Designed miniproteins, single chains. Designs and how they scored, part 6

Each design is a single chain, and the fold is of that chain. pLDDT is the mean over its residues in the fold that is shown.

## One batch from the design tools (miniprotein)

Design m181
Fold by ESMFold2-Fast:
Structure m181 (fold): chain A 93 residues (1-93)
Amino acid sequence: MELPQLTNGDIVNLIEEYKEMDPSGVLADELRAIAREVVGLTDADLAQRDKVLSREQQEAFLAALSARLRELAERYREEAKKRAEEHKRKLAK
């Protein structure tokens, strides 16, 4: 039995799932950045869903994803606070 491989389609599906979990789109944008900068996949490459990732690309993506999700959790909280403060400024006339 072969070791399962990730495809570009699997990455796109993951990005879409995170887009639904995070309505701001920050998580989806960072996942695209990881695919582009760490794995070397462009938006055009991601459109080719049948393209298979190597084990090294797969491991690099998952490691970067894990680390980046932790950083994004902090950033997401900061953005939520900023939006709340902006609303309060508009109400305080």
Scores: mean pLDDT 69

Design m182
Fold by ESMFold2-Fast:
Formats: structure tokens, sequence, C-alpha cells
Structure m182 (fold): chain A 59 residues (1-59)
């Protein structure tokens, strides 16, 4: 989606880091999502949004 691409660009995340977030969201691993959010300076809501968008795009 366009939102996925824009969110990725704004956050400065690499494709590999986006896939890691997507995997954590898909697994329902809230602890991992929080860890990744903290490491990349994202809010938990932003991290979930990026991960969910990446899942929708098959990234």
Amino acid sequence: SVLHRVAAADSGLTPAQIRELAAAVAAGDEARVRELADRHGLSLAQARSIGRAALEEGV
C-alpha cells in the first residue's frame, strides 16, 4: 500500500527491519513489537501500523 511505503520512508526503516516488524505483528508478539518500536524511536502504535501494512503488502 501507499501508506506502507510512506510510513517506511518516514521511519527510516530498512526492508529487513520492516519484515521483522511484520513477523512480530503476525505472531502477536507484543513484547517484540515494543522492543523494535523502542529501538527505532517509534511509538507502539506506529510500529504496529507499519508491521500491519507490511503484512498487507506481503513484505
Scores: mean pLDDT 74

Design m183
Fold by ESMFold2-Fast:
Structure m183 (fold): chain A 88 residues (1-88)
Amino acid sequence: MIADGGKLLEAIRLAREKLGDEVSDEDLQAMGGAALYKAGLIVKPTVPKASKEQADKLAEAVREAGKKLGMSDEEIDTLVEGVRAAAS
């Protein structure tokens, strides 16, 4: 549900906090957009190409943040898959 998007956004925010300057705001917006599209929370992705290494770091941090927030494994996997899909 769209209401659950708050948890997805919070997971991305916590992942950003953990990674600090290793991932730019632009890359976070791109990967977050891909993740939200994969989760069905937005209609179409406007996702620039992200680096594979940054996507891998964000995916790991998002998985940890999602578990900390009590998200389901399915929700976490969807978000992680969306983040990785932003990489080439």
Scores: mean pLDDT 66

Design m184
Fold by ESMFold2-Fast:
Structure m184 (fold): chain A 76 residues (1-76)
Amino acid sequence: SLAEEIRKELNIKDEQIEPIGKALQLKGNTNEEILESLAEKVRKGQLTSGDVRKIAEILGQDPIETGLKLEKLSLK
């Protein structure tokens, strides 16, 4: 699934999923539901540059690299 591809490509740890969900105001009560909500935003091209920066900050990763990875996933 796109949710699992995002999790693996960005190397998202379980403890980072809820912070991402809160920062982006994603729907879901479980890690799996939050990742599916993130995947829907990626699939629909609805991630803003602000969303990408928030994800990168939580993951401790470069925002440009994070954005490029998410864009590549959205084009599948």
Scores: mean pLDDT 86

Design m185
Fold by ESMFold2-Fast:
Structure m185 (fold): chain A 69 residues (1-69)
Amino acid sequence: SMENRQKLEAEVLLGMAEILAYVYKKSNEPQKGIEKLEEMKKQVEESDLPEEYKRRLLKHIEELKEEIK
């Protein structure tokens, strides 16, 4: 269904953000990680995902930014 596809797309974007945060934390480059997460936030805002998924993803990305600094 369309709803299942949107959910999967949101889960993929979430996983990508988590991997990005993990990689920059492991490389000891927190500022670069924060910059890349900000870029990811813009990609989420420009996506065609439902408003509810966008809000949840943006919130999670913001939390990841706080965790890696």
Scores: mean pLDDT 83

Design m186
Fold by ESMFold2-Fast:
Structure m186 (fold): chain A 80 residues (1-80)
Amino acid sequence: SQMKENLIAQIADLLGLSVDYVSKHSLAQLAEELKEGWVLKLVAKLGRFNLNKPLASYPVQNLQTLLEALKALNLPLEQK
């Protein structure tokens, strides 16, 4: 889905990671790459996201909600 690809690209940009990496990895795995990775785990818990599934497997609606939550938090998510 073009929309899903676009949402994953925006999430990848916010996280400072590659689109391919973000698409293939779970929120738990992405959290390990980031200094403030606990923020991703908190967002997943509050939003009831599946922490252990690759982002490419998420429905478009879940990716949209995740993107909006990350934008709203406005926290620096720097790579380790």
Scores: mean pLDDT 78

Design m187
Fold by ESMFold2-Fast:
Structure m187 (fold): chain A 77 residues (1-77)
Amino acid sequence: MAEELKEKALELAREMARLIAEKGPDHPEAKKLNEQAMELLKKVLEVSGDEEFAKEALGEVLAIVRPPAEAAAARAA
């Protein structure tokens, strides 16, 4: 199921974010987790055939790994 693949990708994204915080984004293990998460996201698109669902999954992964610090704080009024 595409939802299961998305969930696995999000779990890998959380592990990757934690590792990046501890060791930096250039760490070999972080790169390995990123490759695995991207492969899962590609499968989500392939098996679901739903670009909206795949875009949502990608957006959630990116939000976990690469939060837009400046933009997030500025949106209020």
Scores: mean pLDDT 72

Design m188
Fold by ESMFold2-Fast:
Structure m188 (fold): chain A 86 residues (1-86)
Amino acid sequence: MEERAREIERRAAEEALRALEAGDVEAAARVLAEAAGEGARLAAEELGEDLDPEAARAAAYELWLAAARADPERVRELLRRRIEKL
């Protein structure tokens, strides 16, 4: 599970970083939100947790969209650090 979740997170971070470098904040937030939803789905399946993947995706979209609009440079830095750690 962890390796698969890490792969999803890495791909999403790379895609989102490219979108932010292109100035597409909404696309970056959408990519990161989709990864959060997939992560929640995997956690629910593997751990038997009562997680709603759609709620996780929606919450992540709002969070990342707000963060990227407020400080896009900080979000780009966070994504680069995530890619380095994964």
Scores: mean pLDDT 79

Design m189
Fold by ESMFold2-Fast:
Structure m189 (fold): chain A 96 residues (1-96)
Amino acid sequence: LKLLLDMVEEMVRAALEWIEENKELLSEEEIEKLREILEEGLERVKKLIKENADFSEIAQVVNETIAKVVKLLKEAGVPEEKIKEFLDRINEAAEK
């Protein structure tokens, strides 16, 4: 298994790549908000790792970040099929 931080960084990378590939479905403001959510989530995870937080606390932050992204995508009118594709990419990155 990858180190937990490496796994989360790969998940963020996958999310950012999906956003770039699907930017036509999103406004510039929505893209900026998504990037901010992902950057905030990653910084929260980094802080928890430095503080020797347990895996469950880190998992909660990851799940909260994913939930915020999905909520924004739904509010932006992104099709369900594309949201599923996003989640599949994130899950694939986490399993590596």
Scores: mean pLDDT 84

Design m190
Fold by ESMFold2-Fast:
Structure m190 (fold): chain A 55 residues (1-55)
Amino acid sequence: MEYREELERLRSDPRTRPFVERALRETYSDSPSPEAREETEREALERALRMVEES
């Protein structure tokens, strides 16, 4: 819920969207469980934020 809102915010910005898309792709390939959706969204957000900071 909360993590998805932040992911969508970053995805709507053209500057950060590539990092969000890459983070989601990497996280979803590592977490196939739909019941872990909130945890997967949290992991994706953490990855996206690290990528943005490192760029």
Scores: mean pLDDT 72

Design m191
Fold by ESMFold2-Fast:
Structure m191 (fold): chain A 87 residues (1-87)
Amino acid sequence: MTLWRVDVVLDGEGRVLGRSEPEPVPRPPEGAEPIEGGTWLAVENDVVDGRPVLRLTVSAPTPELARAAAERHARELEEAARREREE
């Protein structure tokens, strides 16, 4: 199973502005745990060039599927942030 790192750039509202190309990584980040079904997902917060970034590590057989998985997870986090602001 191949692990991929994808950086998702956010605006100040938590909206997705862009994403990096998937980069293969040899091991999951320290402290990362597999989710149900043996799939890996790790989320880290970072700041690049003054922009908030979500760094996602996902397991996928291809870079295209890794990008799709990272985009899905980033959108789920964006939706959760939106609901928190409405509640």
Scores: mean pLDDT 69

Design m192
Fold by ESMFold2-Fast:
Structure m192 (fold): chain A 87 residues (1-87)
Amino acid sequence: MELLEKLREAVENKDEETAARLLAELARAGSEAAREAHRLATRRQVLLAQALLAEALGEPEAVVEALRLAAEGREEEALAIAEELEA
């Protein structure tokens, strides 16, 4: 959970280096989703990887969908879902 949170922060801050390092750490921890996420490692793919990790860790489905939309460049729709989750 803590590694996913730090990965989320790195992605939000657009810190590609930290995001890549955290994905590698999760992949080495033996998570199947983390290995899949690491395989997709570009800036766009980091968000897809985060969605896969969130799904594997049992995060709410809306969180997973928001991350997928952000990865597709639909950041405004992703933000709208995040705002609804906080409401």
Scores: mean pLDDT 62

Design m193
Fold by ESMFold2-Fast:
Structure m193 (fold): chain A 85 residues (1-85)
Amino acid sequence: TKELNELFLKAVEHLKQKDYDGAVETLERIIELAKELKDPTLKKSYLIVAIDLGKQLLKQVPKDSEVAKRAEELIKEAEKLIKEL
């Protein structure tokens, strides 16, 4: 959980700095670590946060960009993981 909280802060900082590549890479790492959580309530909470970050990222980038495509894929992955809980 400490690593996930640190990655969340890092993702928010990348978004503030308009480092969209850094933001999407950090978002991907958050989802990968959230997959490994055994507590379904905690896992769902971090996946919801990841979806919100991905949506915030999508509002800042062109819809046809590679960053947008990666963010959309990550949002879909997180949504599927929540449905599996």
Scores: mean pLDDT 85

Design m194
Fold by ESMFold2-Fast:
Structure m194 (fold): chain A 71 residues (1-71)
Amino acid sequence: MSDELYERAKKLIEEGKANEAAEVAIQLANMGDYDRAIEVARLAGKAGADPNLVTAAYLIAIGTKLDKEIA
């Protein structure tokens, strides 16, 4: 499932749907795929996604990864 979301996010970026790709990054983070969530957020940001969405995706991905690895 997370692999399918990652493939979908790459296609959204290719289609110029950077905001939708940033939303998929948040979904990946919520599913525990933090590394791909961070990568998709980075790609969406470079593609011109809303900075607020990109920032939210990064914060969710990094925060949940740290909590899961350290707690």
Scores: mean pLDDT 79

Design m195
Fold by ESMFold2-Fast:
Structure m195 (fold): chain A 72 residues (1-72)
Amino acid sequence: DELEYAEEETAKEAAEIAKKLGLSDEEVEEVAEFARKKFRKLVKEKGYSIEEAKKEAIKEAEELAKKLKEKR
């Protein structure tokens, strides 16, 4: 499933960004799940291409990761 593969790759890339920022394992999972859900919403509800949805989901996941780091 092309969509499922792209969703997982998006989540993994978001998780790597969170890990590089020094977030906890729980926060890394939160960022990954956020990216996964955002990717699905963009493709299924807003008609984004897989490529555009991945870029947007990762961008917003990075913003979430930075916000989680600021709360510490």
Scores: mean pLDDT 84

Design m196
Fold by ESMFold2-Fast:
Structure m196 (fold): chain A 66 residues (1-66)
Amino acid sequence: SKEELLKELRELLEKETDLSEEEIERLIQALVNGDDALAAWLLSRAKASEEVLRKLSELARQIMDS
């Protein structure tokens, strides 16, 4: 479900990136609202491994396609 994908995304962002709680919430709202430009900008600010960034991109795609 979209709710489960959002939960997985939030947990991954909190544990594996340097984004603040406010930035994480803004990213989730951007994805829910289909704001591709804002979502891409916020993701570009995230400092994480390449594997984590790929997982984040996949989750974001699944959420936006829901």
Scores: mean pLDDT 80

Design m197
Fold by ESMFold2-Fast:
Structure m197 (fold): chain A 100 residues (1-100)
Amino acid sequence: SKKKGLEETLKIFTETVDAAIAALRAGDVDAAKQALQDGIARLRELKKKYPEVSDITDFVISLLEGQLKLLEDESFPLEWKIGVLALVLGVVSLIIKKKL
């Protein structure tokens, strides 16, 4: 079901970004990176179960991979990284909800 695939994508995405933000607020960048990596793995498995939403899952995976690279960049302050993750959470959640 396309609707079920979108609902599961949104759930995994929101859980992943919330966990990463919580880790960053605790000052644990490695835990935030692990949360993003775990989320990407969960989304790759979801894509196999719901190939009809693969375009959306691939888009979300690409965004999370971009956030991993951002977390590795020591030139940016922690508060800025948290702000970018929160913005990505809001925008992507709206895009997926509009398709439901």
Scores: mean pLDDT 87

Design m198
Fold by ESMFold2-Fast:
Structure m198 (fold): chain A 92 residues (1-92)
Amino acid sequence: DLDETVLRALLGDEEARKELAEKYGIPLETVEKRVKEFEEQLKRLKETELDFFKEHLSEADPSPSALRFRAMVLARLEGKSAEEALEAALAA
């Protein structure tokens, strides 16, 4: 399952990023770099074809983890805050 700590880390919670680094034995710099790469990918998607992305996300049979991730990504692409995106993900 997609852990709440992973969702929080992706949404800018520095304490969640530290917890992931400690839990998985990954350097904090690596976690922060991956989060930055994710934010840059979201920015590019938002600037190119948001409607195409939304349409394609609805075509697959979603696992619970995929549903949470999609809800978070869609909320962020629609301009919702990190807190609102986390709430959307956890409600999925």
Scores: mean pLDDT 70

Design m199
Fold by ESMFold2-Fast:
Structure m199 (fold): chain A 72 residues (1-72)
Amino acid sequence: LQDLKNLSQMGQLYLDYVEGKITEEEFKKKVLELIENSSARSNRAISRMLRTMGFDELSEKAEKRAEELERK
């Protein structure tokens, strides 16, 4: 939870999606970019946020990325 910038971006992306400012495809693309550029800790937080929002597939991708980074 220490990567406040990435968590703030995740929250903003969700608000933009809910308000119709971006498409679901744009939301998913930007979230995947955020997952790839985030630490293991941030990816675990992002995974929890995505699961709460109902994006189970993206949540699983964030969790898998966190596990990959923790193995190194």
Scores: mean pLDDT 79

Design m200
Fold by ESMFold2-Fast:
Structure m200 (fold): chain A 93 residues (1-93)
Amino acid sequence: SAIELLEQAMYYVFLAMQYLRQGDIDKAIEELERALRLAEEARELSSASELVQRAIEYVRLAIEYARQGDIDSAIEHLEKALRLLGEAIEEEK
């Protein structure tokens, strides 16, 4: 279901934020790529596709900031992505 995919995407975003705070950028990006694939699948199934698409854009920006070593900006964008994914889950109910 879209809800299960979105919840799993949120889990991988959360895990990525933990890796970023620990300085493990490569692990963080791997988890964000997992979250991105799940969010893209959820977007196709979701009635809240616009919220999911905006969350996807924030995850993509966070990956770019993480690659540049801008951890604070990466985390800020992931927090925005988590809020949008949570809103998308509520819209599915």
Scores: mean pLDDT 89

Design m201
Fold by ESMFold2-Fast:
Parts: sequence; structure tokens; C-alpha cells
Structure m201 (fold): chain A 96 residues (1-96)
Amino acid sequence: MEEALKEGVSEEEARRAESLMTAGLAFYHSGDYEAAIKYFREAIELLKKSPKARAVALGNLAIVYHKAGKTEEAERLLEEMEKLDPEIAAYTRKVL
């Protein structure tokens, strides 16, 4: 996550966020959407200083909400992402 470091996220915060996102992805693939949501939310908080890295983490969370049937929550996250990074938001909409 070189972009996150350049945007003011510390190396420790970036590594912790990467670990949390990896765990979130593992839970998502196993069908544990509640655990996936928790881990992605924690990663998003650590990435608050990087609009681009935060948008990526929000995209992963939006995919989890969509798969869990929480369409309204997914749509709200896509709207937040559009304000941070319109490209990442558009890409995420295509893969839902």
C-alpha cells in the first residue's frame, strides 16, 4: 500500500490495515460476512488519512454487504467511495 504511506498513513497503520483486510477477505470467502464486515471496518478506520486506500477498503466492505443481501448499506458505501475515488467506485459497481 505505497499510496497510503504517501498520503500520511503510518507504516504500522498500513501493515495492520493490510492484515485486517486479508482476514476480512478470508472470512468473506468462508461465508462469515459478519466477521468480514468487522475486519474491513477496522481497516477503514486505520486508512482514514488516505482517500484512495480508504476507498479500496470501502469497496471490499460494499461487496460483502451486497453478498449478505444488505443492498442499502452497499449503496451508501458506494456513494462514500465516489466522493473519495470515483474510479474505484465505478469499478466496484461493475463487479457487484
Scores: mean pLDDT 82

Design m202
Fold by ESMFold2-Fast:
Structure m202 (fold): chain A 79 residues (1-79)
Amino acid sequence: APLSPEDQKLFEENYESLLKKIESSKPNVAATEEERERILKKAIELAKNSDEKLLEILLAILKRIGMSEEELKEVEEAH
């Protein structure tokens, strides 16, 4: 099932925040370890409640901000 209305809004708010971070970040600047762990935890929670399309968008965002393939796999497996 798609995200609940509350989860959808939370996802959209986090999606917008991540997009702004991508736009402001240098292409080869990795997030700090604390920021990566925070994003990863949030992404896993969102992935559990996401449909296929939202998961693909989430994974694309995480890849662009410099998440590793192992971190991306953890998010995908949580779905």
Scores: mean pLDDT 64

Design m203
Fold by ESMFold2-Fast:
Structure m203 (fold): chain A 82 residues (1-82)
Amino acid sequence: MSVEEVLAEARRRVGEIVEKIKNAKTLDELQKAVGEAARLLREAHQRGLPEDEISRLEREVMKAVFEKIEKTGIEVVYRPPP
């Protein structure tokens, strides 16, 4: 894929993850969506997406998470599986 195609796909998938964050009803659902975003951004980086674009997409995900936490009182604590 071209870098432009990687960026387009990453933007689309981040949009889907942001919607999952907005629809999260539990801490587990929110953490799952955040983990999915982290995996997506790492994959995009490996495919040659510039750091500036990755940072922008990460900021968009974080904004959605902060808005969700403020609205629902859910605190996101990422705990890696044992």
Scores: mean pLDDT 77

Design m204
Fold by ESMFold2-Fast:
Structure m204 (fold): chain A 100 residues (1-100)
Amino acid sequence: SIEEKIKEYEKAAKIVLEMIEEAAKNKTSFSVEELEERLKKEGLSEEAITFAVGLVERLVEKGLLEVDEEGRISIDESKLPKVREEIEKLLELVKKSLEE
């Protein structure tokens, strides 16, 4: 159902934000592979996983997330509020698209 898809996208966005917040708090990094593994373990669909990876890619493009030479993703804690805002905005756009 559309409602179930929306809940999957909400859960995917929540997991992305949790991983970013963990990286900020612990001054660590994560990979796209680690994100995909976590989402798969939580039982999310390939579509929801693709959405989550797309969120990370967009945040990198906007300069809100940093990528090192190994492809690992990190964040400056000062950018965390803007990351939250951008994730919420993108999730709202996807929800609106699914309800059309």
Scores: mean pLDDT 85

Design m205
Fold by ESMFold2-Fast:
Structure m205 (fold): chain A 82 residues (1-82)
Amino acid sequence: MTLADLIAALRAADSPEALEAALRALVALVGPEELSHEAWSAIVDAAARLGLSPEELVALLRRLGFPEEDGEIVIPASAGPG
């Protein structure tokens, strides 16, 4: 599975379970600190589309081993659904 396939899976995720599966595969492939802007945008868009709150998304990212900066999961400001 390629990075493009995983970004497509994030964009196609229709449930929190599908989103988590795609995120686990993405983190396993590239690592959480090496995520591109496109990958972050796909994650934020999928969470918003599925009705996940920012708190629910942060909890999911923590479970997947994403690094915290000053106690917060760092999401790029430009990764929003705008």
Scores: mean pLDDT 73

Design m206
Fold by ESMFold2-Fast:
Structure m206 (fold): chain A 68 residues (1-68)
Amino acid sequence: SAAEREALGREKAAKFEAALEGLAAYMAEHPDEAVFAEARRQAEGLIDQLEKEAPEEAARLRERLAAL
């Protein structure tokens, strides 16, 4: 059902949110790490895909990613 699909999207978003927190902490410790540019690009692509299942969660993750 649509509700089940949305619930799975929210669960996926929560895991991705935790991963972004980890990335933010790692970036703070290693500010010159060039790999972060590639990681941000990949994260944006995943958020784009998530938007189809959980648009509100995707919007929140975009805001968090932009703040890194």
Scores: mean pLDDT 73

Design m207
Fold by ESMFold2-Fast:
Structure m207 (fold): chain A 65 residues (1-65)
Amino acid sequence: EEEDLEFYRKFIDEAAEKLKTLPPEHQDEAIEAFKKFVDEYAKTLSPEAREELKKYADEKIAEVK
């Protein structure tokens, strides 16, 4: 579970870096796609891991804006 969270955090970090390089007009659409992707992964995790993943993703999205 910790290893899975580390993998997802790295993926989220890479996605957030890519989002920062997009034009503002395209960032909103990319953020929506990213949120859907995170939600899909969260469904397969334990409740604790799900909460941690969503929190981490929200923090990274906030950093982009």
Scores: mean pLDDT 74

Design m208
Fold by ESMFold2-Fast:
Structure m208 (fold): chain A 90 residues (1-90)
Amino acid sequence: MTPEELVEEAERLIAEADKAESKGDYQTAAENYRRAVELLEKARKEGKDLPLLAIAYQHLARVYEKLGNEEEAKEARERITKLQQEYLKS
């Protein structure tokens, strides 16, 4: 996939995750946000710096907290902090 195709697929996955979360299906929401984050991290590694990635991690952290996955939620929050620091230096 091109970086552009990775972002487009990630946006689609975020939309599906939002729908699942609105229904209280936090497991499906976490899976789709996780996949979106993986695609956005790949797009970032291939030369795109994306504010959307930080937003996707915020959603993922929230859903992990709802599931009781505190370690995974903490990891996502730490990644947000690192991305925000890198974005502010740009």
Scores: mean pLDDT 80

Design m209
Fold by ESMFold2-Fast:
Structure m209 (fold): chain A 74 residues (1-74)
Amino acid sequence: LAAREEELLARFEAEAPRVLAYLRETRDLALLRQTRARVLGLADLAEKEGLLRTAAALRAFAAEVEALIAELEA
């Protein structure tokens, strides 16, 4: 499990900035809200499976998506 979590975290950390850039470029508030909801759901599942580092990373990403929503609504 630890090896899987490290691999998933490495891929997530590599992809997260790219996904955020894409979301910022689209300016699609509905897509941003859907993405936040999905990521928070995944974080809850990760926490229940004991993948606490993955859950923390997903929640941090959801917070970044929330900040983007606030920027685009301003």
Scores: mean pLDDT 81

Design m210
Fold by ESMFold2-Fast:
Structure m210 (fold): chain A 94 residues (1-94)
Amino acid sequence: EDLIKKYEHILPGYAVGEGISPLIVNKAYIAYKKGDKETAKKYLEQAVEVVDRLFKNNPELRAKAYEILASFAEEMGLTDFAKELRKRAEEDKK
């Protein structure tokens, strides 16, 4: 929750509404802390789906959301997933 709150100012609506759900990301982090990387990845994938729907017409905010999710994925040891999200963020910045 503290980590999510730290990034709230970077992505408007991040901790509220239908943006990057603090609940989904916290569930991913809890699973990771318990050693369940598969469940952690599934929750982060759900967060990506929410971001894709919410920011369908806003590539700049979508890119910022991908960067935040990539940071969480990297912290959880999901290196390949983090790399893919950063690549998608770069393509959206164009």
Scores: mean pLDDT 72

Design m211
Fold by ESMFold2-Fast:
Parts: C-alpha cells; sequence; structure tokens
Structure m211 (fold): chain A 77 residues (1-77)
C-alpha cells in the first residue's frame, strides 16, 4: 500500500542518516535492530491487515528517529 511504502522509505532514510553519523558499532546495531523490527511489523500488516502492526512499526520508526536526533546532538557537543 502507499502508506507502507512511505513508511519503508522513511525507515530507509533514517538508516542513511544514521550511517552518515560517527556512531559506535553498538549504537549502530541497536538502530538497525529497531529498523528490522519495524520492517517485520510492516510485513505482518501486509499479510494480516492488523492496524496495530502498522501502528507498532510507526512507533518504532519514531523511536529510531529520536535516537538518531540524540546522537546528532551528541556529535555537535
Amino acid sequence: SPEVRRLRERIDSALREADSLPLSDEVRRNIYTVADAARTYLEEYERTGDVFSYLKAKVLLLAMQGEILVEKQRAKR
């Protein structure tokens, strides 16, 4: 669906932003783990139509974006 494609594009964009930052291997792995979980929920939504799977993917994307923002601020300080 268009909504799923847009959310996947946002996940991919956030990962590209994380890859541009001087992150430790541990922080990078944690961000990718959250991204993989979000993608899994989107796949579940496409299979089942369960709106809660879509909402969980969206919440995980927001959490990942928040962590990336924190790391960007740390890199500047």
Scores: mean pLDDT 88

Design m212
Fold by ESMFold2-Fast:
Structure m212 (fold): chain A 61 residues (1-61)
Amino acid sequence: MSSELYDQAVEWSKGTPKEMVEKGEKLGPGVLMAINAIRAGASQGMGSLFVQQQVLYLQRQ
């Protein structure tokens, strides 16, 4: 589970803005901002926890 969530988190951080907007809109307006912030700080690994949480919401539906 941890490895799978981390793998998805990495993909989210380097994903395209189009896909992030689509998923962010479905999760909520604030989530889109969080995803964008994670992307900007992902290279530092700082946003990994936030990305993992957002990915978990998508998986759980």
Scores: mean pLDDT 53

Design m213
Fold by ESMFold2-Fast:
Structure m213 (fold): chain A 78 residues (1-78)
Amino acid sequence: MSQEQAKQAIVRAGLEVTDFLLEKEPDWSSEEKLEQAKKSIQKAAQTLVDNGHMSEEEAKEAEKEAIEEVEKKLKEAE
């Protein structure tokens, strides 16, 4: 796995969880959905770091981008 692919995997994990929550838990607040997506993002990032697919610094950058994309998607769904 390339570093770029690993970064995109973290972003995708956050967006997939957000899509799932928008469909299955529409009555949840945006804050509750964001909190759940953040947990998924952090887990994906940690797994990639632990497996040597990215550095801790790259993981933190990918987490920030994934969170921003999730926040944007939740605002657009309001």
Scores: mean pLDDT 82

Design m214
Fold by ESMFold2-Fast:
Structure m214 (fold): chain A 101 residues (1-101)
Amino acid sequence: GELELRAIAEILRGIGDIIEAERKLKEIKKKIKEGGDKEEILKEIEEEIERLKERIEELEKVAEELEAAGLADLAARLRRLIEELEKLIEEFEKLKEEIEE
């Protein structure tokens, strides 16, 4: 149904979010090592954390709708993507702390 198609679209988008976040994490780590501008790096980290948090909220809403509809397998797939995005947020937050502290 419509909810299942929306879930598949969100899974594909979530995979893209993970790939993009991992790419940005690597780029930011390189900038830190090379002595890049701290203000610029902090802004990039904060913007990415905000983006990922917004995506998690969107994915959680879809996962809850799937769970309510009895589509437990699709919900579990979205929950795994959420966990991966949360881990990426933690990595960005650690980098932010290293720069600020």
Scores: mean pLDDT 89

Design m215
Fold by ESMFold2-Fast:
Structure m215 (fold): chain A 56 residues (1-56)
Amino acid sequence: SLRDLLRRLAQRDAGLTDAEIEEIVNAENDAELEALAKRVGLSVSSVRSLKEALRL
């Protein structure tokens, strides 16, 4: 599926694990996204964009 392809690209290009991707997708608010972004070494904008793309 398109979601599986996007997950593979996030793993390859951003070095994210499946667990980290699921945490980003399931984040309920900006505070959770900020904490995740800091932990994985990405910008808040990047993790927000990834979450939106994976909500397809």
Scores: mean pLDDT 76

